# Designed miniproteins, single chains, continued (3), part 79

Each design is a single chain, and the fold is of that chain. pLDDT is the mean over its residues in the fold that is shown.

## One batch from the design tools (miniprotein)

Design m10735
Fold by ESMFold2-Fast:
Structure m10735 (fold): chain A 97 residues (1-97)
Amino acid sequence: SKLDEMERLWNLLSKEEQERGIKMMLEWREGADLSFEELVAMLRARFPDLVVESEREAARALFAYGMYEAKKKNNLSDEELIELTKKVLEAFEKAMG
C-alpha cells in the first residue's frame, strides 16, 4: 500500500534525519497558521486509513508523504531520494539558523 511504502521510505532515514524532518513539518505548520485538526484533515483526505493522534505523528506522516511523492514524481532511486532529502533538511537548518 502507499502507507507501507511511506513507512519504508521513512525508515531509510537515520533517527537524526527523522527528527529534523519532523521539526521541519512542525515549523511549516506554525508558519502556515494551520491547526492540528486542519493538518489531520488534509492527511485523511489523501489517506483515509491513516491514524494520527499527535502533532508529531502528523508531522511524520506529512514528511513521509512528501518523500513518497518526490520519489514517484521524479522517478528517483532510494539513494537519489535520500540525497535529495538530506539537501532539503540542510536547507531548512540553514534557514532556521
Scores: mean pLDDT 83

Design m10736
Fold by ESMFold2-Fast:
Structure m10736 (fold): chain A 78 residues (1-78)
Amino acid sequence: SLEEQVKQAEEDYKRLKEEIKERMKATRPDLPDELINIDLEIGDAVMRGEAPGTIERLRQKANDLIEKVEKELEEKKK
């Protein structure tokens, strides 16, 4: 049925995202896992049609992590 086709496509998409995550981590292991995980969570929330407040919360967490990484890099330049 159409519902089963949609479900299968969603499962295939989840598998593909996990592959991308593993590949990114393998090629750039110095990047924070938290940053990669949040990007994938935002994608999942958008795909599932989650409430705008949930998506905004995830974007805020991503921005906070970026600021934290930038501050740590600036301190190391000292």
Scores: mean pLDDT 70

Design m10737
Fold by ESMFold2-Fast:
Structure m10737 (fold): chain A 63 residues (1-63)
Amino acid sequence: SAMKLAQELKAKAKELYEEGGELANEGARSKDPAESTALYQRMAELAQEAKELLEKAKELEEE
């Protein structure tokens, strides 16, 4: 079912946002610029993946 897949994609997006939030907090606390940069880069990648999953879920719910 497309609706079931859409729900699974939304659940995965939520998990990615939660992971991204943890990385953002760790990056903000880091005193090493290289570590902070790497953590923020991973956060941005997770946020982009979550956005793409939500867009796919919306398309599945419309079709």
Scores: mean pLDDT 85

Design m10738
Fold by ESMFold2-Fast:
Structure m10738 (fold): chain A 62 residues (1-62)
Amino acid sequence: SAAQRAALAELARTVSRAELIRAAAELDSNDLMRLAMSLPETEATEPVPLEEVVRRLAALLA
């Protein structure tokens, strides 16, 4: 959805696209993985553990 894409883009400001793709894969969400892959390549601005990224992405599936 557009809301999920916007929220994912906001997360990409803190974590890298690669980390978002990994977290989406952990959640077994093809939709989130496709959205993450459509974002521009970004560098992580803060060290965020995978567990935390997964938790943030899981909130977008609710």
Scores: mean pLDDT 73

Design m10739
Fold by ESMFold2-Fast:
Order: sequence, then C-alpha cells, then structure tokens
Structure m10739 (fold): chain A 90 residues (1-90)
Amino acid sequence: DKLAEESANYFVNKIKELTEKAIKEIEEKVKAGDYEAAEKVIEEFKKEAEKLIKELKEVYKAPIEEAEKVAKEALKRLEDTLAALKKKDA
C-alpha cells in the first residue's frame, strides 16, 4: 500500500508541474497573439491529466481522488488565466 501512496503523490506532483508549464505556455501564446494555440495548451493539458489519472488507476491501482481534484483545480486555473489575459489585451 505504501507504493500506491507514493505513486499517488508522484502523479499529483507531476500534474502540478504540468500545470505550471501550461500556464507559462498560455502566457507565451497570448503574448504572441495566438489565442488558438493558447486554447490548445488547455486541451492538451486535459488529455495529459486524464492519461496520468488512468495510468495511476489501472497500472498502479492507487487512489485517484486527490489527482482528479488537483487536475480539476488546475484546469479551472488554466481557463481563468486565459480569460484574464484575454481581458488584459482588450
């Protein structure tokens, strides 16, 4: 069970790392005026987070509740960041 707990913590931290990278990419794309590319960053993040949660569940057989919560909060943060940046450029 310790290995499952360690796996869950590792995946949570990986999702947090991907979130920070996605925020920087969104900021970069918006600064370049490429709002379509910024929206694709959010779409790719969602796909990667879903893949990680599936791997945690199916391969590691670990609890996924915290990873799902962190991923949902991250997705909301990315969407809010893009919306705020679009307003600032208006």
Scores: mean pLDDT 85

Design m10740
Fold by ESMFold2-Fast:
Structure m10740 (fold): chain A 74 residues (1-74)
Amino acid sequence: SEGEGAVEFLRTLVEHAEANNIPAESLAAWVRSFLAQNPEVSPELQALVEAFVDEVLASGDARAGLARLEAAVR
């Protein structure tokens, strides 16, 4: 599904960020920028990605963002 694809994509980015010591805030900023450059993304998918970004910024933890996204994609 579209939501499952978003989870896998963001998980890959989180794993890459962790492996390269990229700050969670930098990852969140990049993801938000990517979303802004792709306006064709559905409103539902945009909401899922924004929920990920919001959680990462609130917690400073990219894994918390993934957990929130995975809970939303049922």
Scores: mean pLDDT 81

Design m10741
Fold by ESMFold2-Fast:
Structure m10741 (fold): chain A 118 residues (1-118)
Amino acid sequence: LEELEEGIRKILEDAKKNIEELVQRMKASKDEVEKLILMQQIYDTVKAALDKMVELVREAFPDDPELIAEVERIKNEAYKEIKKVLRELGFEDPEQAGKKVIEILEKAARRILELARR
């Protein structure tokens, strides 16, 4: 459990840093094509982080299919919320979009750890 918690913490910190850097690049860009590429990179960063959290749970609890299924559900819910935020706010307010995306990732990480600790 301690290894899982540390692993998820590391994934979350790396994702937060990457998202913040990409948001700053989006704010600085005047090129709509570059903004589309940067938005896709934010989405890819989020997807990689969530997938990695699920992988850590699967490796820590390989014989708990119900826990793995619950964590997959949390991942899918977070993906839908983040995609909606990026679609609605990504171009209009990349700073606010980035903050909301990070909040959703933090919430997903907390829910995953709560399930693993039960």
Scores: mean pLDDT 87

Design m10742
Fold by ESMFold2-Fast:
Structure m10742 (fold): chain A 71 residues (1-71)
Amino acid sequence: SVEEARKAREEREKELQKKIDEIANKMGVDVTKLTDEEREKIAEELAKELGISFNIAKQLVDDYIEKKKKE
């Protein structure tokens, strides 16, 4: 159903956010204060873990960081 698909997507988004936070913590950096170089390093690790392209991973990282800055 549409509801099941929505829940699965929300769960994947939460796992994605958790992975980004874990990578940032491993690097000893604050996700709200990342330099461009640090964002690229997080995106590279995320791309590797998810088996996606760097460009897609970079977009996901940037979107998450912008969301965190608004909190």
Scores: mean pLDDT 78

Design m10743
Fold by ESMFold2-Fast:
Structure m10743 (fold): chain A 91 residues (1-91)
Amino acid sequence: GDSAKEKLKDMVKEAEERLKELEELLKKGELTVERAIGEILLVIGYILDAEAIYEKYKDTDPSLAEAAKEAIKKLKEIQKKLMELLKKLPS
């Protein structure tokens, strides 16, 4: 339904905003390994939520299933970018 589509959009928007915050923290030398790992785990949770929406609606609501697929794709791209930030942190 429309509420589930809004949830998918909100998860993607929140993940994008958190990525931007972490990029600024890295630029300032203030990003920690613990913070980066925490945000990666949060995005993994969003991916699992979007996958659950996809599985529930794939045969009954093609429009919502497609929205979930697009959200999963975007969230996985954000996860990849967060992992690249983690790799840039000093050991």
Scores: mean pLDDT 88

Design m10744
Fold by ESMFold2-Fast:
Structure m10744 (fold): chain A 110 residues (1-110)
Amino acid sequence: SPLERRFAILLASVTVELGAADFAERRAARLLADPNASVAQLQALIAELETLLAHLDALLADLRALSAVADADDRALLDRRIAQLQATRARLQATLARLRAALAQREAAA
């Protein structure tokens, strides 16, 4: 059915975006630990995280819309994925704030 196809596509998108988020977090941890990280590197990763957050917001909206019309079993799975994406989104927002603070410190030191 069209709903089964949409469910499969959105669950695949969740897996892809969670992988992208984990990769971005590892890169952010390395840059934040590096006292020699350039302004350009911080700016590039900030832009990537802003794009990733926009993708997560769109995906969350799509998952919530699907959850509203899903059966009980599919809804339970979608609600678990929504909770996982919300936790990932909050973590990425905290990391983005830390990167912006690091950028401001490096610009002030120049």
Scores: mean pLDDT 90

Design m10745
Fold by ESMFold2-Fast:
Structure m10745 (fold): chain A 73 residues (1-73)
Amino acid sequence: KITVSGVSLSFSANNVLEVRLTITVENDGRALSDEERQALGARVVQAVNQAIDLLEAGASSEEAAQLFVDQLE
């Protein structure tokens, strides 16, 4: 199971997006495989791009943070 916590999104006046989040992966006590890590990484990148699009459309940081939770969990 994937759980996302501590999500913070900050868009600065210099067009810098700072994203802070904690992803907890419950995987029966074993480390993720390379394939699993690659798949999770791709999902995170997709969620970041969707959050940027949402923020650029005038959505709140809370709405963008919720998108992260919904996309990754």
Scores: mean pLDDT 75

Design m10746
Fold by ESMFold2-Fast:
Structure m10746 (fold): chain A 68 residues (1-68)
Amino acid sequence: SAEALRRLAQLLASTRAQVRTLLAEGRIDEAIELLKQAISQIRSLDVGDAGEAAAARLEEELARLEAA
């Protein structure tokens, strides 16, 4: 639905802003935990392919942070 897509977009924007702030402050472990929480929330929204693609993108970012 259009409402679910708007919620997905808002969650992504909010998560990206918070992760950026945490990384700028050197709070890498907190950024990792926030990404894990956001991935779970996106999957719970059940937005189909759009939600799954968004979760996969955040998982790629999470993997890069954990490898650094």
Scores: mean pLDDT 85

Design m10747
Fold by ESMFold2-Fast:
Structure m10747 (fold): chain A 56 residues (1-56)
Amino acid sequence: SMAAFLAEARERLEEIVELSREAVRLSQIDQQKSQQLMEEAQRLAEELRRELAAAE
């Protein structure tokens, strides 16, 4: 269902935002961890973008 897909997409966006916030918080404390979290957030964002494009 489209409604179920949109609810899942919202939860995934919240996860991406949280990873990005944590990466920013760590940017001056733990550069390696910050980079890892930023890359994971970018990967998840690209996956979501492709799935949203495919759903149209």
Scores: mean pLDDT 85

Design m10748
Fold by ESMFold2-Fast:
Structure m10748 (fold): chain A 61 residues (1-61)
Amino acid sequence: SMEEKALEALKKLAEIMLKAGVPKERVLHAVISLLRLEYPDLPEEKFEEIVKELEKHIESL
């Protein structure tokens, strides 16, 4: 789905940013901002679901 592809891409971007030494808080803010910018018409429930998965992924790295 579009949501699955968005999540996969943002998880990969987060991994790259963390490897480059960007702090977790800044990485999370950046990927959330990009999600809203690239997918402005994403339903709020799906947006919150993806954000929670991104938070879990980043926290686990």
Scores: mean pLDDT 84

Design m10749
Fold by ESMFold2-Fast:
Structure m10749 (fold): chain A 91 residues (1-91)
Amino acid sequence: MEEAKKLAEEAIELANRGDKLAEEALKLGAKKEALEAGSTAGVGMIAAGVGLLLLKKGKDEEALKVAKRGLETARRALELGEKALEIGKKL
């Protein structure tokens, strides 16, 4: 259970990073990058929520897999969004 809680906390942290990235992208007029960052952070949060529901049903292994997959997806897209923002700044 504690491992799933840690993954949920990491998902929240990635969501906060996505929010900051989206705000900076919007300042540069990069609406597409802002939307992509926010959308992926949202997917991570949904995966964390599903993980918690699976824990309540006693499916600890499934909960951990769902949370880990969502977290990795959110992290990858945030990294892509951060790269897109840096490219946008150079244009």
Scores: mean pLDDT 64

Design m10750
Fold by ESMFold2-Fast:
Structure m10750 (fold): chain A 65 residues (1-65)
Amino acid sequence: MEEKLKKAEEIVENAKKALEENKDDPELAQLIKDIAIQEIRKLGLPEEVIKKYEEELEKALKEAL
C-alpha cells in the first residue's frame, strides 16, 4: 500500500508540474488531470485516498486556470 501511495504522490506532482507548463492549453490541462486520475485509480488504493488526490489535482487545475 505505501509503495502505491508514493507512486500516486509522484503522479500528482508530475501532473501539477505539467499543468503549470500547459496553462495556456486548457484542453491539454484537462487531459493531464484526467490521465493522472486514471493512473491513480489503476493503483487500487482506497476510494477515500483516491478522492483526496483527485481533489488535489482539481485544486491544481483551478490554480493554473
Scores: mean pLDDT 78

Design m10751
Fold by ESMFold2-Fast:
Structure m10751 (fold): chain A 112 residues (1-112)
Amino acid sequence: LDAAIAALRALIARVDDLRAAVRAGRVSGAAALARLDAILDDVDAIIANTDLSPEVRLELEVLLGMMRIVLGVAKLLISKGVDPREAVLWALDQIRRLLEQMIALLEEEKAR
């Protein structure tokens, strides 16, 4: 659990760095979406490689599914003419919150 929590905290740092880069105009919306896809792939790998109870695994998979929906919504908004920067910044905020929820769940499981 400690390794998974540390890995998820590192992903939050990557989200924060990406948010700063997007706000500064250093990363395009398309590049930010690609980096978010990579972050979600890393979340999936953390869940797959962590020894978790079936209940906690299901809750983490639901949260990952919600992150994928958020990313899909951001892509859809951009396709409908929403500013890519605005859509990506919204998605980064939602994904960061979901990552924090994953960490809280793992910290609770560790306390058992």
Scores: mean pLDDT 88

Design m10752
Fold by ESMFold2-Fast:
Structure m10752 (fold): chain A 68 residues (1-68)
Amino acid sequence: MSPLEKTKEKLEEIKKEFEETKDIEKMVAQLERLAKEVEEEISDEELLKQIENLMLSTYTKLTDKYAK
């Protein structure tokens, strides 16, 4: 599985849990851990940028729906 696919799968898990709990603090903590893992594992700058953009997009969509 590609790093992008792994990140997308983990983001879907985080999204599902957030939709159930609405716990923004927990979501942020999970996203921070995922970002650290991605940064440590991926040396390809373009792929890292794509993953960071995907994570940011997911965070923004969830927070826009819950609170500003």
Scores: mean pLDDT 74

Design m10753
Fold by ESMFold2-Fast:
Structure m10753 (fold): chain A 93 residues (1-93)
Amino acid sequence: MEAELRRLEEELLRALREVEPDLEELLRKIEEASKSEEPEKREEGRRAALRIARALLEARETVIRIAERLGFPREEIEAALAELEARVRAAEA
């Protein structure tokens, strides 16, 4: 059970790294932004979050497959990814 969750997490992270090789650096920028009141650091974190969101969208099939294995309905995950895609486009406009 826990071993399966770890395997699914590793599969997701592997798929994300194929799209975004700097995944670990982006995650650090988001963590730094969450602890900083400096506008420049918060903006870096926002840009890093948008890059991760795009990586999730490009790895869509892997995200859906993992979510289904965790018991989430495919339709709900597809709807959530469509909303994420719309929000990413709005944030980049």
Scores: mean pLDDT 80

Design m10754
Fold by ESMFold2-Fast:
Structure m10754 (fold): chain A 98 residues (1-98)
Amino acid sequence: SREELRARVLGLIDEGIGIGMEALRRAGSDRQRILQIIGETLRLIGLRIDLELGADLATVVRDAIATLRRLLALLDDPALAARVQALIAELEAVLAQL
């Protein structure tokens, strides 16, 4: 079950990275927003690497939730926002099992 939870968290982080990349592609010319989206997306990439290197699962999940909440605040596309909200809910459900 812990191995299955790790695999699920990796998949949820990968989806979050994909959303960050899509948000960046659609961000237009707002330099501050672009840099913030890049920053949060890079944090998700760092968390994925940390988890592969054996970081504590609960710590990675808490940091991923915080990062996704900051990414959510930067989104003006309601479809991308809904996807981030779903990822946060799934990560909170994983955290409740740890």
Scores: mean pLDDT 90

Design m10755
Fold by ESMFold2-Fast:
Structure m10755 (fold): chain A 71 residues (1-71)
Amino acid sequence: DELERRREEVERQIEEHRRRKPEVLEELEKQKAEADPETQKLIDNEIDSVESRPLGLRLSVDSVLAARAIG
């Protein structure tokens, strides 16, 4: 079942991201502390992206389903 297989793959990616997330966020915070104000804004956007990655994956799945419905 393709849907079940994709779900398992997505769950693995979410778990891997969850495990790596604190490490990535710590690294980004360190870079932000040493960055200029312009670069700090880019790092803030990256932190937000890392925080929302699981939701991003869900939105991607919904987008694929919506595209299939539209044809």
Scores: mean pLDDT 64

Design m10756
Fold by ESMFold2-Fast:
Formats: structure tokens, sequence, C-alpha cells
Structure m10756 (fold): chain A 66 residues (1-66)
């Protein structure tokens, strides 16, 4: 019947909606991982900027204990 065909189409549309939701979820996961990588890289670069100050402080402490 036409009603059975409509029910089948509605079921297929629901499956398409489920798959689209999963694609969106996976896209968000990729974006989150990329943001985390960028954060780690920024932290590394900031760490290099402070590296000389930390080394100098540790050397001064070492001399004070000698």
Amino acid sequence: SLEELQATLDSLQAKIDELNAEIKRLGAEVAARQAHLASVQATRDAGYAKNKERIKELEEKKKKEE
C-alpha cells in the first residue's frame, strides 16, 4: 500500500538522520583532537621562552648550596 511505502521512506530518513548525527559527532572529535594538538604546541613554544629563566634560577640555587 501507499501507507507501507511512506513508512519505509520515513524509516530510511530516520537512518539517514542517525548517520548524519554520527558524522557530526566524529567531526567534533577530530576538531577537539586538533585543538588539543595546537594547545600542546603552544605550551611547548611558551616553555622554550621560559627555558633560560628556569635554567638560570636552578644554576643560582646550585651555587648557593655549594
Scores: mean pLDDT 87

Design m10757
Fold by ESMFold2-Fast:
Structure m10757 (fold): chain A 87 residues (1-87)
Amino acid sequence: SMLDELDEALLRFYLAAAERAPEAELRRIQKEILGLMRRAGVPEDVLAEVERLLEEALREATSPDPDMARLAAILSRTSALIHEALA
């Protein structure tokens, strides 16, 4: 399902961050997530909030000493918003 694809993309973002992948790869996954949400018909206000959360996730992931628990919390909140919007 589209929700399964979105959750898989969020998990890939977390794993890429854990492996200290380049910012370009993290931004690619971020764009993929937003593209999936647009195709799923998520409202524009929810898209804007998720984009904000994904930028917060990117800042955490690219910090010199990323808080992986905080990153997981941001991505979990992102998943919850997407699931609620598509319910």
Scores: mean pLDDT 88

Design m10758
Fold by ESMFold2-Fast:
Structure m10758 (fold): chain A 77 residues (1-77)
Amino acid sequence: MLLRPSPELRRLLETLGETREVYTETELRVLAVRAMTESADAEENVIVDPVTGERMDSAEEYMKRLEELIARAEEVE
C-alpha cells in the first residue's frame, strides 16, 4: 500500500532529503522515527515535534502524534 504524506509530514521528509510523492506505510514510519532520533539529544533525551519544533514532555504523546501523521497520509492505489 502506497501513502501520500500530509503537508506536515512531507516537510519533515524533505528535511531528511526525501522528496518522493508516495511511500509505503513502513517507509513513512521508519523515516519519521529517524527524524525523531536525529532530533533527540542523548544527554538531554529531549523529544521534539519534528514539524513544529515544539518540545514534548511525553514520549507517549509524541508517538501518538507520529501515528496521527501516518494515519492522515492519503492512500494511493
Scores: mean pLDDT 65

Design m10759
Fold by ESMFold2-Fast:
Structure m10759 (fold): chain A 67 residues (1-67)
Amino acid sequence: GKEKLLKAIELLEKDKRKTISLDETRKIMEEAGLTPSDALLQSFDVDGDGTVDKDRLISILRGAAGE
């Protein structure tokens, strides 16, 4: 539910890293109750470096939570 998304956001906000790997992003989204496809995860990797910007991931999860 929405509470899992909010918890994932809080954990990311406490993380000091600037980027999260695609594999770790998948795990975070699955723990938040989402089922991301490989294509969706690759679309988050705008720079093609195998990572997602943490602030961008937070924004995506907030959008999914209806914020």
Scores: mean pLDDT 76

Design m10760
Fold by ESMFold2-Fast:
Structure m10760 (fold): chain A 106 residues (1-106)
Amino acid sequence: SETLELLRKAAEKIRRAIEYLRAGDAVKAIREFAEALGLLYEAYLAEKDPEIKAILAETLGRLAELLAEAVRYIRAGDYEKAIAVLEEALELVERTIEEVEKLLEE
């Protein structure tokens, strides 16, 4: 599935964002997280199944909120809270992968 491949790449980008932020590279962290959001949007546009498309839309909206929250914490110098937000974003994408995989098996 193209959707699953794009979601897995998005998860990898969020993992890289976490690694960059742990290293103190906030610019690269935000860039990787923004690229993950772009991959999820690509998956949403390509998806033809209305049930999967609805799940992707919900995940996209939540991920965009988490990106905004991470940026706010980074601007405040609170990298520990920013990392926690990125970890929540990773868990969200991983749960979305599991939900999509289950629907494709039905």
Scores: mean pLDDT 89

Design m10761
Fold by ESMFold2-Fast:
Structure m10761 (fold): chain A 69 residues (1-69)
Amino acid sequence: MAVPREELRRRALDLLAAASKLKDEKSQLRYLGEALRYGASSEEIVAAVEGRIEPSEEAIKEVERRMKE
């Protein structure tokens, strides 16, 4: 897959922010793991969890979809 790692990290943080906003602990743990895998720093993770990163509508929909699984 030819997706840049920086873009994958940014998407994982976006999904983590969405999961935190929706307060779904299972999704938060999943996307936290992905963000760490793609090289996210503790500061980036804290920013996503604290709501300093506004989640995209696509990220919110993806988390809502997975919460129903």
Scores: mean pLDDT 81

Design m10762
Fold by ESMFold2-Fast:
Structure m10762 (fold): chain A 73 residues (1-73)
Amino acid sequence: MLTLEGEGGALEAALAEAIARGEGLPVGLEVEYDEEGKPVRGTVTLDPTATEEQLREVEEELKKKAEELLEKM
């Protein structure tokens, strides 16, 4: 299970959502929004049967997305 939350949760939630939609990995995503409709918390749940390889792919994609988002600003 991978949980992304906190004051940086908006970014992490967006990354997790992009991963879940793009990868087709066995992931579930729950996003909590503030009163303005911005994601402030996200929880990414991987299937308990997910392999270590699938977990590594998720981590790698999260890093790539973070780098891309930072560069794009």
Scores: mean pLDDT 54

Design m10763
Fold by ESMFold2-Fast:
Structure m10763 (fold): chain A 64 residues (1-64)
Amino acid sequence: TPEELVDKLMEEKGKEELTRGEVVQLLQSLGVDEIEAVELVLSRTRKDKLSKEEAVELLNEALK
């Protein structure tokens, strides 16, 4: 699930928040185009980092 993917990435990096670039790369690994992934992240946050909740919401939106 998107939540499991976000949890795994956070554990692997030892972080409680993901950067915009890390979320974009995660979306790309799931088959989302780079431009689409960047636009999705920027539409949801102007912060440099996303919480687990924000990252999971973005993956759910992208994957539908």
Scores: mean pLDDT 76

Design m10764
Fold by ESMFold2-Fast:
Structure m10764 (fold): chain A 73 residues (1-73)
Amino acid sequence: DDQERRDYGRRVEAAVSAHIRRLGAEKGKPDLGEEGVEAVRRAVTQAVNDGASREEINRVATREVGRAIERLD
């Protein structure tokens, strides 16, 4: 169901974005935190639009989270 896929993507994005923003603020790197949030938003939105499974949406979100965390140290 396309709507269920979109709703799942929104939930994943919201949870991950909150975590990245918190880490960015705690590390004194809020701009890098927002860059990470933007990367997750783009990747999840693209996966949802491409008809990706929940597993694939989770995979792309996890990849972008890992990149954001590395940049935040």
Scores: mean pLDDT 84

Design m10765
Fold by ESMFold2-Fast:
Structure m10765 (fold): chain A 92 residues (1-92)
Amino acid sequence: SILEKLDEIIKTLKEINAKYPNPKLAEVIKLLEEAKKYLEEGNYEKALEHLQKAIKLLDEIMSELPLEVQREISSIMPKLVLIENELKKLLE
């Protein structure tokens, strides 16, 4: 379920980046794809590290994005934070 949720977020962000290209948003997508790869490999520690880097970068670039994109990403951010919390629990 974490993998499915993360994959849906990656697909949504790729659709956004296709319409509104931003190099930093492309970096966020890459970090999330790396997090997904580590999650598939059972490396939860590296998955969490890459996910946290993606969340931080996404928050930092928010003001650079069009208002329409900011609204859509604002709906995605809580979903990323929930995945982060689920990964943290797996490492406890």
Scores: mean pLDDT 88

Design m10766
Fold by ESMFold2-Fast:
Structure m10766 (fold): chain A 120 residues (1-120)
Amino acid sequence: SLKDKLLTFYEILQEMLEKINELLKEKLSDEEYQEKMKELSKIYQKVLDAYNESLEKNDLTPFIEALKEFLKFVNDLLKEHPEEASEILEEALKKMEEKKLPKEVIEVVREGIKEAKKLK
């Protein structure tokens, strides 16, 4: 069901966020890390809100739009570390494909990876 696929996506997204968090903690000062994590948490909350809207409406559109904004934010956040950003997104994409997530979700993540690779 759409609900089951979105739950699987949520788990993959959480793992991706943990890797982003670790990367930022290693690369940034404590002050910059706290500021960037606050910004990331805010954009992530928008994805969760859109996830719930998509479940209620049985329509991926709100989630897809929020995911596009999230991926653009992540690429901007990790612009100084394009190799690591690409690796995190490619690992997430592989898991999404293995779990057979909706094509629309997979296509958004592929576009995000393409944008990250342009920064290399």
Scores: mean pLDDT 80

Design m10767
Fold by ESMFold2-Fast:
Structure m10767 (fold): chain A 67 residues (1-67)
Amino acid sequence: SALQERIRALAERIAHAVLAGDVEGALAAADELERLGFPEEAAAIKAAIRAGDVEGALRAAHRVATL
């Protein structure tokens, strides 16, 4: 579905930005996920990013990709 494709694309963008050290890009993609209707998932990803928890951010992004 179009929604699942958008979720996967956002999760991939978050993971790529996190791995690249692009904090602003990762937070921007998480904000898009929140606007798409996933505020709890976006909040978890943003919290991990702000804490510098790269592994936690990647795990949260991967979980979102499987929704």
Scores: mean pLDDT 85

Design m10768
Fold by ESMFold2-Fast:
Order: sequence, then C-alpha cells, then structure tokens
Structure m10768 (fold): chain A 64 residues (1-64)
Amino acid sequence: TGREILEAVGRALDAAARGDFAGAVALLEPYSDIPEVAALREAIAARDNAAALTHARRLAQSVA
C-alpha cells in the first residue's frame, strides 16, 4: 500500500542519514518496480542528497 511505501522511504532516508547507504537501498528493493522508488534508490546509491529528497517528496505526493 502507499503507507508501506512511505514508511519504507522514511526508514531508508533515516538509514542514509546515518551513513548506511547499503541498508537504505535494501529497504527500498521490494518497491523497485515503482519508477520513482527506483530513482530514489539510484539517488541514494549515488550519494545525491538533493535528488533523493526530490524523489521522496514526489512519492509522498503520489502514493499517500
């Protein structure tokens, strides 16, 4: 559901903020069929904080 995706996004952003980028990417793998989640995973893997926040905001708007 949209709530599960947003909870996973929140946990992934928390993991990335702690420096656990691999854990952040892994938390989003179950939802990688969603293009915006895949884009968020790539932004986190690239350490692009601005892109990651942009994709997270779009997810909050589209799946909530």
Scores: mean pLDDT 81

Design m10769
Fold by ESMFold2-Fast:
Structure m10769 (fold): chain A 98 residues (1-98)
Amino acid sequence: KEEEIRKKAIEVLDKGIEELRELAEKDPSVRSEAERAISLLEYYKEKLKKGENVIEVLKETYKYLDSLSKKYEEKFPELSKVLKKTSEEIKKLLKEAE
């Protein structure tokens, strides 16, 4: 189960990174913030790939994505939406793990 959740988590992060890259390409106004979010997702993806504790990594990932989605809600609503969607998918995986 833990290994399966790790693989699903990496897939969720990859999808989030892809959506953020597409957003950065079509909207130059959010590019800097989207690139920072991509770096954050890549950082947690590498932790998962290195075999770090899935639950702890996903808890941190959720915490930061939820915080960022709220921070960008007013100024960058499309960026906020992508971050919130990714955080909700991570939250579902956390519930499956427990």
Scores: mean pLDDT 86

